# Designed miniproteins, single chains, continued (3): the designs that were tried, part 89

Each design is a single chain, and the fold is of that chain. pLDDT is the mean over its residues in the fold that is shown.

## One batch from the design tools (miniprotein)

Design m11092
Fold by ESMFold2-Fast:
Structure m11092 (fold): chain A 77 residues (1-77)
Amino acid sequence: TKLSEEELEALFNAADKDGDGKVSLKDLYAAIPKVLPDPQKQSVAMRIVDALKEKAVDGKVSREDFLEVGREVVESL
């Protein structure tokens, strides 16, 4: 089970409530069950958020960093 690029973008957009192009890891976790009804896809998304901890500045990540790491995690499955 893999996330599509459209699902990754939907997850980021759901977490980016302020529209500033940056999201907190907490907001990403909260968005997962709202965007992804499949528990296997939810598990993959949680792994993406865990990988993003290394890229996070003040607990936040940019859209570009999120999509890059998200694609790498999905491709590693």
Scores: mean pLDDT 79

Design m11093
Fold by ESMFold2-Fast:
Structure m11093 (fold): chain A 83 residues (1-83)
Amino acid sequence: SEAKLLYESALAGKKVTEELYKKVLEGSSVETAIRGAGMSRMGARVADRLAKLDPSRREEMEKLKKEMEEMAKELEALAEAMR
Protein backbone atom coordinates (compact mmCIF):
# COMPACT_ATOMS: atom_id res chain seq x y z
CA SER A 1 0.00 0.00 0.00
CA GLU A 2 2.79 2.46 0.95
CA ALA A 3 4.93 1.35 -2.02
CA LYS A 4 1.85 1.66 -4.27
CA LEU A 5 1.23 5.25 -3.11
CA LEU A 6 4.89 6.17 -3.75
CA TYR A 7 4.72 4.56 -7.21
CA GLU A 8 1.56 6.48 -8.13
CA SER A 9 3.16 9.68 -6.75
CA ALA A 10 6.31 9.13 -8.86
CA LEU A 11 4.27 8.65 -12.06
CA ALA A 12 2.07 11.69 -11.29
CA GLY A 13 5.20 13.75 -10.58
CA LYS A 14 6.72 12.76 -13.94
CA LYS A 15 3.53 13.82 -15.75
CA VAL A 16 3.43 17.20 -13.94
CA THR A 17 7.12 17.92 -14.64
CA GLU A 18 6.65 16.97 -18.33
CA GLU A 19 3.72 19.44 -18.52
CA LEU A 20 5.85 22.18 -16.89
CA TYR A 21 8.72 21.39 -19.29
CA LYS A 22 6.35 21.75 -22.26
CA LYS A 23 5.15 25.14 -20.94
CA VAL A 24 8.77 26.34 -20.64
CA LEU A 25 9.44 25.33 -24.27
CA GLU A 26 6.27 27.26 -25.26
CA GLY A 27 7.75 30.44 -23.74
CA SER A 28 6.76 30.27 -20.07
CA SER A 29 8.62 32.17 -17.32
CA VAL A 30 12.01 31.44 -15.72
CA GLU A 31 10.06 30.78 -12.49
CA THR A 32 8.22 27.90 -14.23
CA ALA A 33 11.58 26.43 -15.34
CA ILE A 34 13.03 26.68 -11.79
CA ARG A 35 9.89 25.12 -10.28
CA GLY A 36 9.89 22.34 -12.88
CA ALA A 37 13.55 21.54 -12.17
CA GLY A 38 12.87 21.33 -8.42
CA MET A 39 9.85 19.07 -8.93
CA SER A 40 11.86 16.84 -11.29
CA ARG A 41 14.64 16.54 -8.66
CA MET A 42 12.01 15.52 -6.07
CA GLY A 43 10.57 12.94 -8.48
CA ALA A 44 14.06 11.46 -8.99
CA ARG A 45 14.45 11.06 -5.20
CA VAL A 46 11.05 9.32 -4.89
CA ALA A 47 11.99 6.96 -7.76
CA ASP A 48 15.36 6.21 -6.09
CA ARG A 49 13.64 5.30 -2.80
CA LEU A 50 11.07 3.12 -4.55
CA ALA A 51 13.82 1.27 -6.47
CA LYS A 52 15.30 0.30 -3.07
CA LEU A 53 11.92 -0.63 -1.51
CA ASP A 54 10.46 -2.65 -4.42
CA PRO A 55 12.99 -4.86 -6.28
CA SER A 56 10.29 -5.85 -8.82
CA ARG A 57 10.23 -2.21 -10.02
CA ARG A 58 13.95 -1.48 -9.60
CA GLU A 59 14.76 -1.21 -13.34
CA GLU A 60 11.65 0.91 -14.04
CA MET A 61 12.40 3.24 -11.12
CA GLU A 62 16.13 3.55 -11.96
CA LYS A 63 15.13 4.52 -15.52
CA LEU A 64 12.58 7.03 -14.17
CA LYS A 65 15.22 8.51 -11.82
CA LYS A 66 17.63 9.06 -14.73
CA GLU A 67 14.88 10.59 -16.90
CA MET A 68 13.83 12.96 -14.09
CA GLU A 69 17.46 13.97 -13.37
CA GLU A 70 18.07 14.71 -17.08
CA MET A 71 14.82 16.72 -17.29
CA ALA A 72 15.90 18.71 -14.22
CA LYS A 73 19.27 19.49 -15.87
CA GLU A 74 17.53 20.65 -19.06
CA LEU A 75 15.12 22.87 -17.10
CA GLU A 76 18.02 24.31 -15.06
CA ALA A 77 19.90 25.06 -18.32
CA LEU A 78 16.79 26.72 -19.80
CA ALA A 79 16.35 28.83 -16.65
CA GLU A 80 20.02 29.92 -16.89
CA ALA A 81 19.58 30.83 -20.59
CA MET A 82 16.44 32.89 -19.77
CA ARG A 83 18.20 34.69 -16.84
Scores: mean pLDDT 80

Design m11094
Fold by ESMFold2-Fast:
Structure m11094 (fold): chain A 77 residues (1-77)
Amino acid sequence: KIVEEAIKEIKKKIEEVLAKLKPYLSEEQLEELKEMFEILLERLEEILKKSTPEQIKEIVENVIKQIEDGIPTLIER
């Protein structure tokens, strides 16, 4: 359940990012990003299933931060 909650939190953040990027990207570019994130989430879920609760928290925080830090770089161009 901890892994499920972690994946859900990251998915929610990705959806927020995609919504913010929608005015700046084509429909094809948005679908490509969605597919890329889906593949990354599948691989991340496998990693999280083998991780301790402490490691899961650190991974989630780091992934969310990387996603958040990426938005300003894409929008400000």
Scores: mean pLDDT 75

Design m11095
Fold by ESMFold2-Fast:
Structure m11095 (fold): chain A 84 residues (1-84)
Amino acid sequence: VEERIKELEKELEKDPNNAQKWLELGTAYDRLGEYKKALEAYAKAIQHGDDLTRALALMRIGVIKIDAKNRGDEEVLEAIEKAL
């Protein structure tokens, strides 16, 4: 997963408007529990994506929000409010 993150970051340096790669980067950070970085990547996927990509990113953010509320993770909840 960490090596895939590095690969995605290099690809996004060449094409920063690639919403599909931002969505994939967000998913990779999410799998590592790096929720703030995942939210930043999902926000970029929403900014540059089509309707499907935006819907998928919003769905994933919703799952993170529910999980953060259940854990009382205020930092993640604040990050969601800033990203949206």
Scores: mean pLDDT 79

Design m11096
Fold by ESMFold2-Fast:
Structure m11096 (fold): chain A 95 residues (1-95)
Amino acid sequence: SEELKEILEKIKEVRELIEKYHDLLVEYAEKFLAAKNQEEGKKILEEAIKELKKPKSVVNMAINIVVEMLKEGKKSVEEALEYLEKIEEEYLKEL
């Protein structure tokens, strides 16, 4: 029960982080799509990583997934968030 409480607290934290940087991810996705060349695109992704970086490993993992999706030319921040939600659901099922 104590172990379950710690897991639920971490899930809540991940959800709050997703909500907190959703708008920021949309902003950086739009900037990336407006990039004039590959070099400018790289700089925008580096800025996104820098600004969205948190000390917690779960946030860094989430950022890396989103960055990889943007790098591959995927335009939907919503698809990245759906992927993160799916990971959360799979983690809950293992409880």
Scores: mean pLDDT 58

Design m11097
Fold by ESMFold2-Fast:
Structure m11097 (fold): chain A 100 residues (1-100)
Amino acid sequence: SEIEEKAKKFFEEVLKVLEEMVKNGYITDISGKKITVEELKKLSVEEQIRLALGYLADKRGLTPEEAARLEREFFQLYKQLSPEFKEEIENKVKEILDKA
């Protein structure tokens, strides 16, 4: 379906960002605070995805308004996915973070 194809492309970008975060061992939030991979692993999958989206937005030089739209669009797609496809995405996120 078109929704699943769009979701797959968007999720592939999020997964690439998570891999970059893992390779760096940490990310820096908007306040300059370092978030370690150990701290990231303690968060829910949704919270891990939100941090990855924030990192992606910063990397792309998005405004706060554009970053908020990116997050909203992602979670609107996420909510439309089958439970099986959501589980697939959550498992991929976990696999990437477990490699850190």
Scores: mean pLDDT 75

Design m11098
Fold by ESMFold2-Fast:
Structure m11098 (fold): chain A 61 residues (1-61)
Amino acid sequence: VSREELLEAAGKVAEAIRPEAEANPNLSVEEVLKLAREAGEKLGLSQEVIDAVLALIRASA
């Protein structure tokens, strides 16, 4: 996965989970990872890109 592709995918996933994050600002890292995976699947992202976004979220926690 390219760095540019990862950042673009991460941005799209963040936008997709924004309504849920705004409704529950105390989401745990595991809950955020679940929402990010579901959002990535709905956006049609490849498994490789989804895994890279999830790894980025874990690294930032």
Scores: mean pLDDT 79

Design m11099
Fold by ESMFold2-Fast:
Structure m11099 (fold): chain A 85 residues (1-85)
Amino acid sequence: SMEEEKYREEALKKLEEEIATIEDEAVREAYKLMLELIKKGMEPRDATAEGMRKLMELRGASEAERAEFDAALAAGRAARAERAA
């Protein structure tokens, strides 16, 4: 319904305004990516994980640290798919 769309738009706008108040540029960029992915229809949990990955890249995380995070992401997605079955 138009009311549901308006409620969603208002919630997303509030999130965008809160993200703009984040002083840490790396954290702000990570949350901007999360919001963009949510707007594109990605599940908030998955969007949050992608944002964390972006934050790790911006903070110069090692290849090993990124690989561990990617493995945890894949395991989480697999566990959710199994629960949905």
Scores: mean pLDDT 78

Design m11100
Fold by ESMFold2-Fast:
Structure m11100 (fold): chain A 63 residues (1-63)
Amino acid sequence: MLTREDLLKIAKGYNLSDEEAEQVVDAVFEWAKKNPEWTPLEILEKLKDFVNYYLETGKLPPV
C-alpha cells in the first residue's frame, strides 16, 4: 500500500528538498526492515518522527 514514492511525496510536504526527503525515507525503510510487522500507519508515524528529528538537528536518527 505505501510505496517509496508515497513516502517521498509526504516528506517533501514538510518542505524537505528532494535529497533530504530521500535520506529520511531511506532511513524509515531501513527501520521498517528491522520491524517487518509494522502497519502502514506505524510507518507513517515513524516517517513523521524522522522528519521532525531531521528538521530539529539536521541529522538522521540512528537506525
Scores: mean pLDDT 77

Design m11101
Fold by ESMFold2-Fast:
Structure m11101 (fold): chain A 81 residues (1-81)
Amino acid sequence: SFRQQRQQLLEQARAYMAQGDALVAQAEKTPDIEEQIKLLEQAKALYDQARRVAPLPDESLLAQDNIDKVDAKLAALKKQS
């Protein structure tokens, strides 16, 4: 049903967000700049997946905010590498 499909997409969006958040946390603990960049690029890909599958605006907007924050961190790190 449409309701069941929407619920599954919402759950998947939340799972992608949680995975992205875990990679951001790992990047913040990593001293190697190249590894930080790699982890943040992986987190950005997961947030983009969350944004694409999110059936409602709340999760989509949260994913976009996290993408913007990761882009800012990547820009800063790439100036150091």
Scores: mean pLDDT 88

Design m11102
Fold by ESMFold2-Fast:
Parts: sequence; C-alpha cells; structure tokens
Structure m11102 (fold): chain A 100 residues (1-100)
Amino acid sequence: MGKKVTEEMLELEEKEEKGELDEEFIKRMIEVAVEIAKEIKEGISDEQLEAMYKNLESLSRLAQLTLAVIYLERKEYEKAREAAELAGVKLEEVEKAVKK
C-alpha cells in the first residue's frame, strides 16, 4: 500500500466519523477500495479473506468495500453484495468502479 493511499484512508475514516457521507465521498471511498484491492489481491490468501468476511460487520466501511471489490473480481457476487450493502453502497456502483 502506497503512502498516499494510507493518507486517503485516514481522511475517509475522519469524514465517516463526522457523518460527511456525500456522493463524492462515497465515490472516492470506492476508488480507494479498488486501489487497495489491486495491491493486496495477489498477496492475500483465501484464509485471510474468509477471516475478514467472518468479521465483516466489525470492519470499517472502506474495508467492507475492499472485500466487495475482491469478491466481485472473484465472481462471488453474493458475498460482494453483502459487503457492499453493509458499507451502504449498491453493488452496481462498485461494479462501475471496477470496470474503469
């Protein structure tokens, strides 16, 4: 994970705590989740993914969206939808970001 992505993650977490959940915030959060998923995709094991999925409700919104991206790319649509819905985002919005 790049230093810039880590800084964006902290900024997004701060905005979430303040309740500043506008459309641009959600879009940026999805974009950051796609970047994180690309960085960890080759290094993350199935066991690590399963462990995160079991704790899905306890994960940050950004982590939930990152799992949604990973499961979507793996064509595990039901798990991807569950993660996206918990993050308060429609799976269709995540799919649009992954295709770009």
Scores: mean pLDDT 74

Design m11103
Fold by ESMFold2-Fast:
Structure m11103 (fold): chain A 74 residues (1-74)
Amino acid sequence: MKEFAVTILAESEEAARRAIEAIAGVPGVEVVDARIEGNLAVVRIRAESLETAMEAARAALGVPGVLAVSVAEV
């Protein structure tokens, strides 16, 4: 599995927490670490492919109060 950083910009810490839960619910995604820094959350995940990591980003974007999501391989 590869490691990815999913960076979430949310309107609130609560929205960021919901986004992290949404990411954890994606099949083939394992949350290694999650940090919330004000309105910013960085979630380290393990996924088989960038495509699976992008599914995690899509799940996070679907959460009310999430403004932006980015994915980077680490």
Scores: mean pLDDT 85

Design m11104
Fold by ESMFold2-Fast:
Structure m11104 (fold): chain A 61 residues (1-61)
Amino acid sequence: MKKVLVVAGASEEQAKEAKERAKEASGLEPEVIIVPDLEAGKALMEELRAQGIATTGVTVE
């Protein structure tokens, strides 16, 4: 089963840092998807969860 990390409003470097933190917490390397804003992130997470994909969301300023 794939695990996906959705990062909203982040630079590529911030997304990599969030990925490493998620990997340390779960022991699994997630696929990272960067979205432009929080609303896009919420919509994507709902779609992925509906497909049975484990998702974690991270927002940055």
Scores: mean pLDDT 67

Design m11105
Fold by ESMFold2-Fast:
Structure m11105 (fold): chain A 91 residues (1-91)
Amino acid sequence: MTPEFLEEVRRREERLLAIAEAIRAGADPEEIARRFEEEGLPRAAEAARQGKFDLALRLAVGEEHLRIAEELGLDDVAARYRALIEELLAA
């Protein structure tokens, strides 16, 4: 992994933590959904729009790790995160 890639991943994590803080501060579901959409996390956004903030945060972590695995070409790891996302959506 390049230092530039690790720094980008760190910045994405900081933005996800900011979304979690907004949820704790009582931000509207539509605002939280918009923020997840801006981060490219559509499943987390949909859960947030439904007011399911715990599910949204779990999906956001899963979708971000899936993105990292895909960016690194780790096909087996990516497949595991896709399965975990499907399990979260089925619950």
Scores: mean pLDDT 84

Design m11106
Fold by ESMFold2-Fast:
Structure m11106 (fold): chain A 119 residues (1-119)
Amino acid sequence: SELEALVRHAVRRLAELGIEVDEELLLASVQARIDREGLTGAEVALEVYYAALRLAYDWLVENNGPREAQQILADELERIARYYAGLPDARVEELLAGGPQAVVDAFDAVLARVGAALA
């Protein structure tokens, strides 16, 4: 399924940075929001992105990761959380308009910045 492919991509990219995420927990969390809110297309990719970054943030906090890496994730999570609360965000709206691939590309770009902060 497309959802399983998005989850596997997120877990793989985080694992490349040494960040361990429970794939089954991530999948269950995303599926719960899809079922509750009727998410489709780019919205599914955004929820995978949000849930994966939240688990990565928790991992970095627990493992005393660099403050710069924690801040990159905190800033991105706050943006998406505010959008989910009904506050307008032009960047999130642009990503959703660009479709699932635009969301995946944004996730990969955030992880590249996190990886640089971890080096």
Scores: mean pLDDT 88

Design m11107
Fold by ESMFold2-Fast:
Structure m11107 (fold): chain A 89 residues (1-89)
Amino acid sequence: SMKRYLVTARIREKDGDWEFTLSVVLDENGNILSYLLTGNAEPPEGFGEELAKEVAEKILNGAKVGDSFEFEFKGRTFEVTFESIEELP
């Protein structure tokens, strides 16, 4: 039985008003099992999938709660902040 983790991140547009919350379920190898993106705008096609992949990569590379990174997608720039990382039962 593989360990699973719930990662929650907050996404804020740098020069705009878009704001999202991303919840990603990862296994111990960083494979994405599921994700949910909610927010105040309809995201462009592929946004949630690419963002979840970058979140998984940052977690595998040692990112922790409170860390932030920049995400650019189709000409928009966002700050992504890790809010929680929880081991699932």
Scores: mean pLDDT 87

Design m11108
Fold by ESMFold2-Fast:
Structure m11108 (fold): chain A 75 residues (1-75)
Amino acid sequence: EVRKEYEEKLKAFEEERRRLMANGPDEPLSPEAQELFDLIKEASELVTQGKELPEDAPELVRVIAEDIRERLAAA
């Protein structure tokens, strides 16, 4: 399930961010964490602007957008 994949990637991203805060701010994110960050940023921009995702958007991007929409609705 794509949502489970997203949650697993998010956990890895949060763990990496925690390690970076402990080991120093000059260390860059891993390529995987950077990709996730870029996807979250893109999905967030579309959601906050009220735009629909492209028809051919990857399932992961759609899952990220839905998660952002749920968080905005809860806030």
Scores: mean pLDDT 71

Design m11109
Fold by ESMFold2-Fast:
Structure m11109 (fold): chain A 119 residues (1-119)
Amino acid sequence: SELEEYRRRLADIAETVLSTLKEDPSISNQEKLLAIALGIAEALRDEELIKEVEELAKELGIDLEELKKTRNFGYWVYVGYILAARLEDPRAFFREIMEAIRDPSLQEPLLERIEEMVA
């Protein structure tokens, strides 16, 4: 049901991108990766991984509940759902994402790889 909800959200973003997306706050590379990790955890229905994402957000001083209200965050959560469906080992990739969230030098290269994987 959550995957279906995020598919609908992605469709809403796609339909209104030229008129409304500029009103949504730009999110950081760290916040994008946090959203992707949450999407993978939710797609796997793994409560321990969801909790790890929530604890990491708290550690970094990121208000995850406010971010969840943004269309940009919802889009990147949906990217996480796509990755969970396509990857042979989504849990290993989740670990790679969690490491990159803590290391700014890893964030942009990982996001470039993710963009290629979901194209």
Scores: mean pLDDT 80

Design m11110
Fold by ESMFold2-Fast:
Structure m11110 (fold): chain A 60 residues (1-60)
Amino acid sequence: MSNDLKNQALEEAKANPNKSYFQLQASDGSLYDVYIFKSDKSVTVIDKQTKINVASFPYL
């Protein structure tokens, strides 16, 4: 996962604190499912095609 995609996911999570889910598209056209766990203050990014967890990080 690129730092750019991770930063984009963090920015969206911070901008939308009431969302639990959104989709991101990377510059290469790849789609990712982003899940926000408010209780854990964590974000999980899953590749939409492969269903593999590609990143997990805090959104603090």
Scores: mean pLDDT 75

Design m11111
Fold by ESMFold2-Fast:
Structure m11111 (fold): chain A 69 residues (1-69)
Amino acid sequence: GIPFNAEEFKEKAKKMGLKVHVFRESGIITDVRITERGDTASAVLFEGDRALAAVSGEKKAVEEFVNSL
């Protein structure tokens, strides 16, 4: 898994113009679920069955954000 920190996640998402919602302050990312719709996308980060955070915005920005985790 990939370490997750909410403040670092929010700062990074903000710099890429992405909307972010945080469910937990820290954790380990074990799964990422991406939904794409036209030129937009959303991604939800999980630790097992627990959602850690969600990010949404322009498809390329969401893809770059997730790939940089």
Scores: mean pLDDT 85

Design m11112
Fold by ESMFold2-Fast:
Structure m11112 (fold): chain A 82 residues (1-82)
Amino acid sequence: SPMGDRRRRNDIIQRFNDIIIQYQSLIPSATPSQQDQLNGMIGRGRNTIRMIRDGRMTVDQAQRILDTMQDNLNQIQSSIQS
């Protein structure tokens, strides 16, 4: 339904905002090279939100990007803590 599709889009957008905040939280503890990587990921997340809002990306496509961003977040967190 159109209302269900809007809810799903709003939910995935909120999840992207949440993961962007998690990436931002790592910046103070990161090396300059890691900061560049983190900023690149933040940019990708923001661009994905824009594409969802513009109807240029499906929720299912966005979910795959979110999953990739979560995997990358886990990897960079481990690298920063090492």
Scores: mean pLDDT 89

Design m11113
Fold by ESMFold2-Fast:
Structure m11113 (fold): chain A 68 residues (1-68)
Amino acid sequence: SMEFAKKVAKGTEETLKEHGIEAKVELKGNEIIVTFKNGVKAVIDASKPTDDGGNEAGKKVAEAANKV
């Protein structure tokens, strides 16, 4: 849902800021696009609620951040 997407986007942005990681977080409909300063992108599909609460999405963002 849209509300879930907004929550995940905000949490992602706050986590990146707390760790001093420079990235652009964009919400496009139900997709969250994280673009790191080096050009690496992580895309999170929040169009459907999942039982994992975005754990896969968080892992993808962390892996992309570690490549910077």
Scores: mean pLDDT 67

Design m11114
Fold by ESMFold2-Fast:
Structure m11114 (fold): chain A 67 residues (1-67)
Amino acid sequence: MSDEEAERLLEEIKNSTDAQKIAEAARKLLEASEEMRKRAKEALTEVGKTSKDPTVAIAAKEGAKML
């Protein structure tokens, strides 16, 4: 996976209101570099804490556990 693609997936995680898109982005980021996976885990953890949508928060927390 390219760093550019990983950055796009990080943006998707931060800006998406769709739990399915967040879950798919997290799964794709498993193929990213160690540094990008660390950043993704941090972003997913933050979304899991701050999201007003419980479905989005759950998807983000589960994504963080995969990374």
Scores: mean pLDDT 81

Design m11115
Fold by ESMFold2-Fast:
Structure m11115 (fold): chain A 71 residues (1-71)
Amino acid sequence: NSDSYTNSSSDLNRQASRAFDQGDYDRAIQLSTQSIRYAQQALRLDPNNIQARSSLIGSQSLLRSALRQLD
């Protein structure tokens, strides 16, 4: 259900954030990309899921930051 996808997205976002803080930008990109996909699936099931939207925005921001570090 939407909540299960939201929980998966949030867990991956937390892992991605830790990887980013440790300078593991490749891992942060991989995990944030997975987090985005789960958040998008949650929003397909429930477009009004505020937690899923928050996770999506956070993961997209983290992905962009990690990609910038590799430029």
Scores: mean pLDDT 89

Design m11116
Fold by ESMFold2-Fast:
Structure m11116 (fold): chain A 82 residues (1-82)
Amino acid sequence: SLEDIAEQVVNIFEESKMSPEQIKSFVLSEIEAALAEKDKEKALETLETLRIFLEIYKKRNPEYSEVVEESLKEVEKAEKEI
């Protein structure tokens, strides 16, 4: 499921102790890939996976709330462009 994929990415980032800047960079890179995707359904699936990833990350790592909220706004903006 998309949630299982998102949770695996969260686990990797937590283990790697990714900085807020690295998390934001990852999200922006994934958004760029989604916006370049010709298959609209696949693009939306990528953005949905990112949203789930960010929600899980915020719940497990409340200290990252600010960068997660900023990243969620970028995802919402991208969803409107697809």
Scores: mean pLDDT 87

Design m11117
Fold by ESMFold2-Fast:
Structure m11117 (fold): chain A 60 residues (1-60)
Amino acid sequence: SNATPLAKKAATVVYQAALDLGRSEEFAEALRKAVLDEVGNITDEDELQAGVARVVARLL
C-alpha cells in the first residue's frame, strides 16, 4: 500500500470509531477503505483531516 503513515492512522481511528458506535465490522472496513481512497496520498495534515471529514459526513 502506497498510503502515508498519517492516512493509515486516520483510517484506523475511523475504523475503531465506527465499531465503538455499534456499526458492523463490514461497514467499519468499508469506511476505512473509503478514507484511504480519499486521503491515502495526502501528506498535509489539514488537507488530510478535511478529506477524512468529507468521507465521514457522506458515509457515517
Scores: mean pLDDT 83

Design m11118
Fold by ESMFold2-Fast:
Structure m11118 (fold): chain A 95 residues (1-95)
Amino acid sequence: MEEVRELVERARRTTREELLELVRKEIERNSDLPKEEVEKALAEFRETLEAMDEAEQLRVRLRVLTLLRVEEMKKKGEDEKKIQELLDEVARAAE
């Protein structure tokens, strides 16, 4: 419960530009895409976010932050059941 509250609060505080920077870092970390392709993908993502209302943008921010938290949990060797429980709680909070 506390971790889901922290993720929701963090998602509410995260700006569009901060979200785009987090996505940039994840693309650069997990892919070998050239800089031009990364910038193109981020420009398309920005356009998509600008077409969303605030509730839709909040759901995207929450989803991205949750995925980053799941990756950190996996890196720390957390049990898959705990990861699934977090995902289920976040999905419930996002409804």
Scores: mean pLDDT 78

Design m11119
Fold by ESMFold2-Fast:
Structure m11119 (fold): chain A 101 residues (1-101)
Amino acid sequence: SLEERKRLLEETNRIGDEEQARADALVAQSKRPLTPEERARVLEKLDSIAERFDRGEITPEEALAEVDKLEAELQARGEFHPDVARRLATLRTYARSRLLE
């Protein structure tokens, strides 16, 4: 229904705002930036997760688990980059939005 579609859109926007705020906080809390080489490797891993998710090879729950694991590894090292945080926020938003369906 139109009302259900509107509710899902509003919920998706809320999730997006939450994930962006979370990503911004992770960057602010980082102790040092990722090197260009490390940033490229992390982005390649995130792209791999996104591509497998888009192809239906992994579930939304599996995509979130892989993203969460990668994020936890970076947090444990105190290292982040705004580009990585943005990609993490986008992937988490997409996966969480699919769970609403």
Scores: mean pLDDT 85

Design m11120
Fold by ESMFold2-Fast:
Structure m11120 (fold): chain A 65 residues (1-65)
Amino acid sequence: DKEEEIARYRELAAQHERDFEESTKKMEEAIKKGDKKKALVYKSEAGGHRFRREQAEARIAELEA
């Protein structure tokens, strides 16, 4: 079911968006504390979640085409 698959990817994209926001907040807190190493780790995690959100959105677009 195409609609069911689209709904699943929308939920996945929403989850990665929430995880991106959380990682970004942790990155900002690490920057405030002067912890450059932790800031880079959280920046990498945020990038990973953004990438996976974009992949889910691309899959939705493909399914809608």
Scores: mean pLDDT 87

Design m11121
Fold by ESMFold2-Fast:
Structure m11121 (fold): chain A 63 residues (1-63)
Amino acid sequence: KFAKIKEKIKKNTKLSDRSKAAQLKAVDNLADMLKEAEARGDAASVAAAQKAADQIEKTLEKV
């Protein structure tokens, strides 16, 4: 899932290089957050990370 979002960010022609770098870093942070939340069984943090990833993907589809 995160790999697909990163590819969409890289291929997006409307985002600046700086904006792409920031978005890619945000996706990497979400992936790390999800791994940590899953490791400790924090269902709320898992749900929050998944929702944030879905919002990024949805935003990329609209631009």
Scores: mean pLDDT 77

Design m11122
Fold by ESMFold2-Fast:
Structure m11122 (fold): chain A 90 residues (1-90)
Amino acid sequence: SELEELVERAQEEIRRAPFEFAERAKAEGKVVTLEEVRELLEEVLRRRTEEVRAALREAGREDKIAEAEERLRRAAEEALRELGERLGAL
């Protein structure tokens, strides 16, 4: 469904964002800190959560909001952990 596709795209963007940020910083000769990655993920998670919540409410699927929010939160936690391990910080 369009709603499931929206949630899946949000999860993928959340998972990709910290790695894209790190690669961009590397190309610019900048050091990436775990704090900067956390701040980026917090902002991306917030924006995508608001988008998903709005879409689910428009569709009358408020019953799915809690599940979608947990899926997005888990994606952010997994991305932070994976990048943190690669940076030697976690």
Scores: mean pLDDT 84

Design m11123
Fold by ESMFold2-Fast:
Structure m11123 (fold): chain A 68 residues (1-68)
Amino acid sequence: SAEAEKLLEEAIEAIKNGDEDKAVELIKQMEKEGLMTKLIAEKLAAVGIRNGASKAYEEAYKQLLKKL
């Protein structure tokens, strides 16, 4: 959905910019709004680990485990 894409893009930018707290808030917002999917969680975890964003990676990984 358009809402999921916007939040995903904003979370990715937050990770790339080193704003881990914002990234974690956006990941939690996606879960709360029912927008979190396995593919979104996988992408966020991959972006998190690639950018050394440990908090964002851990939150995304928790979401991924819920979708497996």
Scores: mean pLDDT 87

Design m11124
Fold by ESMFold2-Fast:
Structure m11124 (fold): chain A 67 residues (1-67)
Amino acid sequence: LPGEPLTDEQIRQTEERLRKEGVPEDLIKRAVDALREERRAMEEGNIEESMRASVRFLSVAVEISTS
């Protein structure tokens, strides 16, 4: 599986995009926190935590898309 961690630049680009789209700051923070958690877990080799962080990010992304 390609498990390359996201860079700080990629996370910041995602944050900036969400702000431009008018997403509420609390949802942006939750999305960014999930991406950072996923990166940390991947760097530590913690597959379970990486998957949990990915699920959290997807949940926030769905909430953004339906709100």
Scores: mean pLDDT 76

Design m11125
Fold by ESMFold2-Fast:
Structure m11125 (fold): chain A 100 residues (1-100)
Amino acid sequence: SMAEVEATKKLLETMKKNIEERAEEMKKLSPEQQRLLDEIEAGVLEVTFSVYLVFVAPTNPEVAKILIEFLDELIEKYPEMKSLVETAKLLRKRLREILD
């Protein structure tokens, strides 16, 4: 539905802002604290996308495509956030399996 597409875009906009703020925050922190924040952001991404993978993506290919585009952007923009990138790659693979 169009409502699911709009809700997804708004959620992803919020997630993008939060990740960008975390990436900036990390620049001021120790390597140990940077790893912790990277793991927290990876966990938030996993939980949020797991809900979409189960309840939305299988019946809405347009949402699945938008989610993949967002994950591709994260992988490209934040390569230093290793846990986030690893989680994004796994979620991208699962979304691709739904679309085939």
Scores: mean pLDDT 88

Design m11126
Fold by ESMFold2-Fast:
Structure m11126 (fold): chain A 64 residues (1-64)
Amino acid sequence: SGAVAGANAGLASGIDENAQAGAAAWEAHKRGATEGADAGASGALSGNPQEGRKGMEIAAAGAK
């Protein structure tokens, strides 16, 4: 699944505040990513490290 990839991209975008990580998170989502990837993409679009971390935590919880 793309959940981990989306969460990682969202976290990176939150730190870097750039569109490249956001695009990667959206691609992970289109590949059937979990809710965590959606949260990661939201963090990437806002450029907010807090939202990126939230995305990663949600993805980790969903992967249990």
Scores: mean pLDDT 56

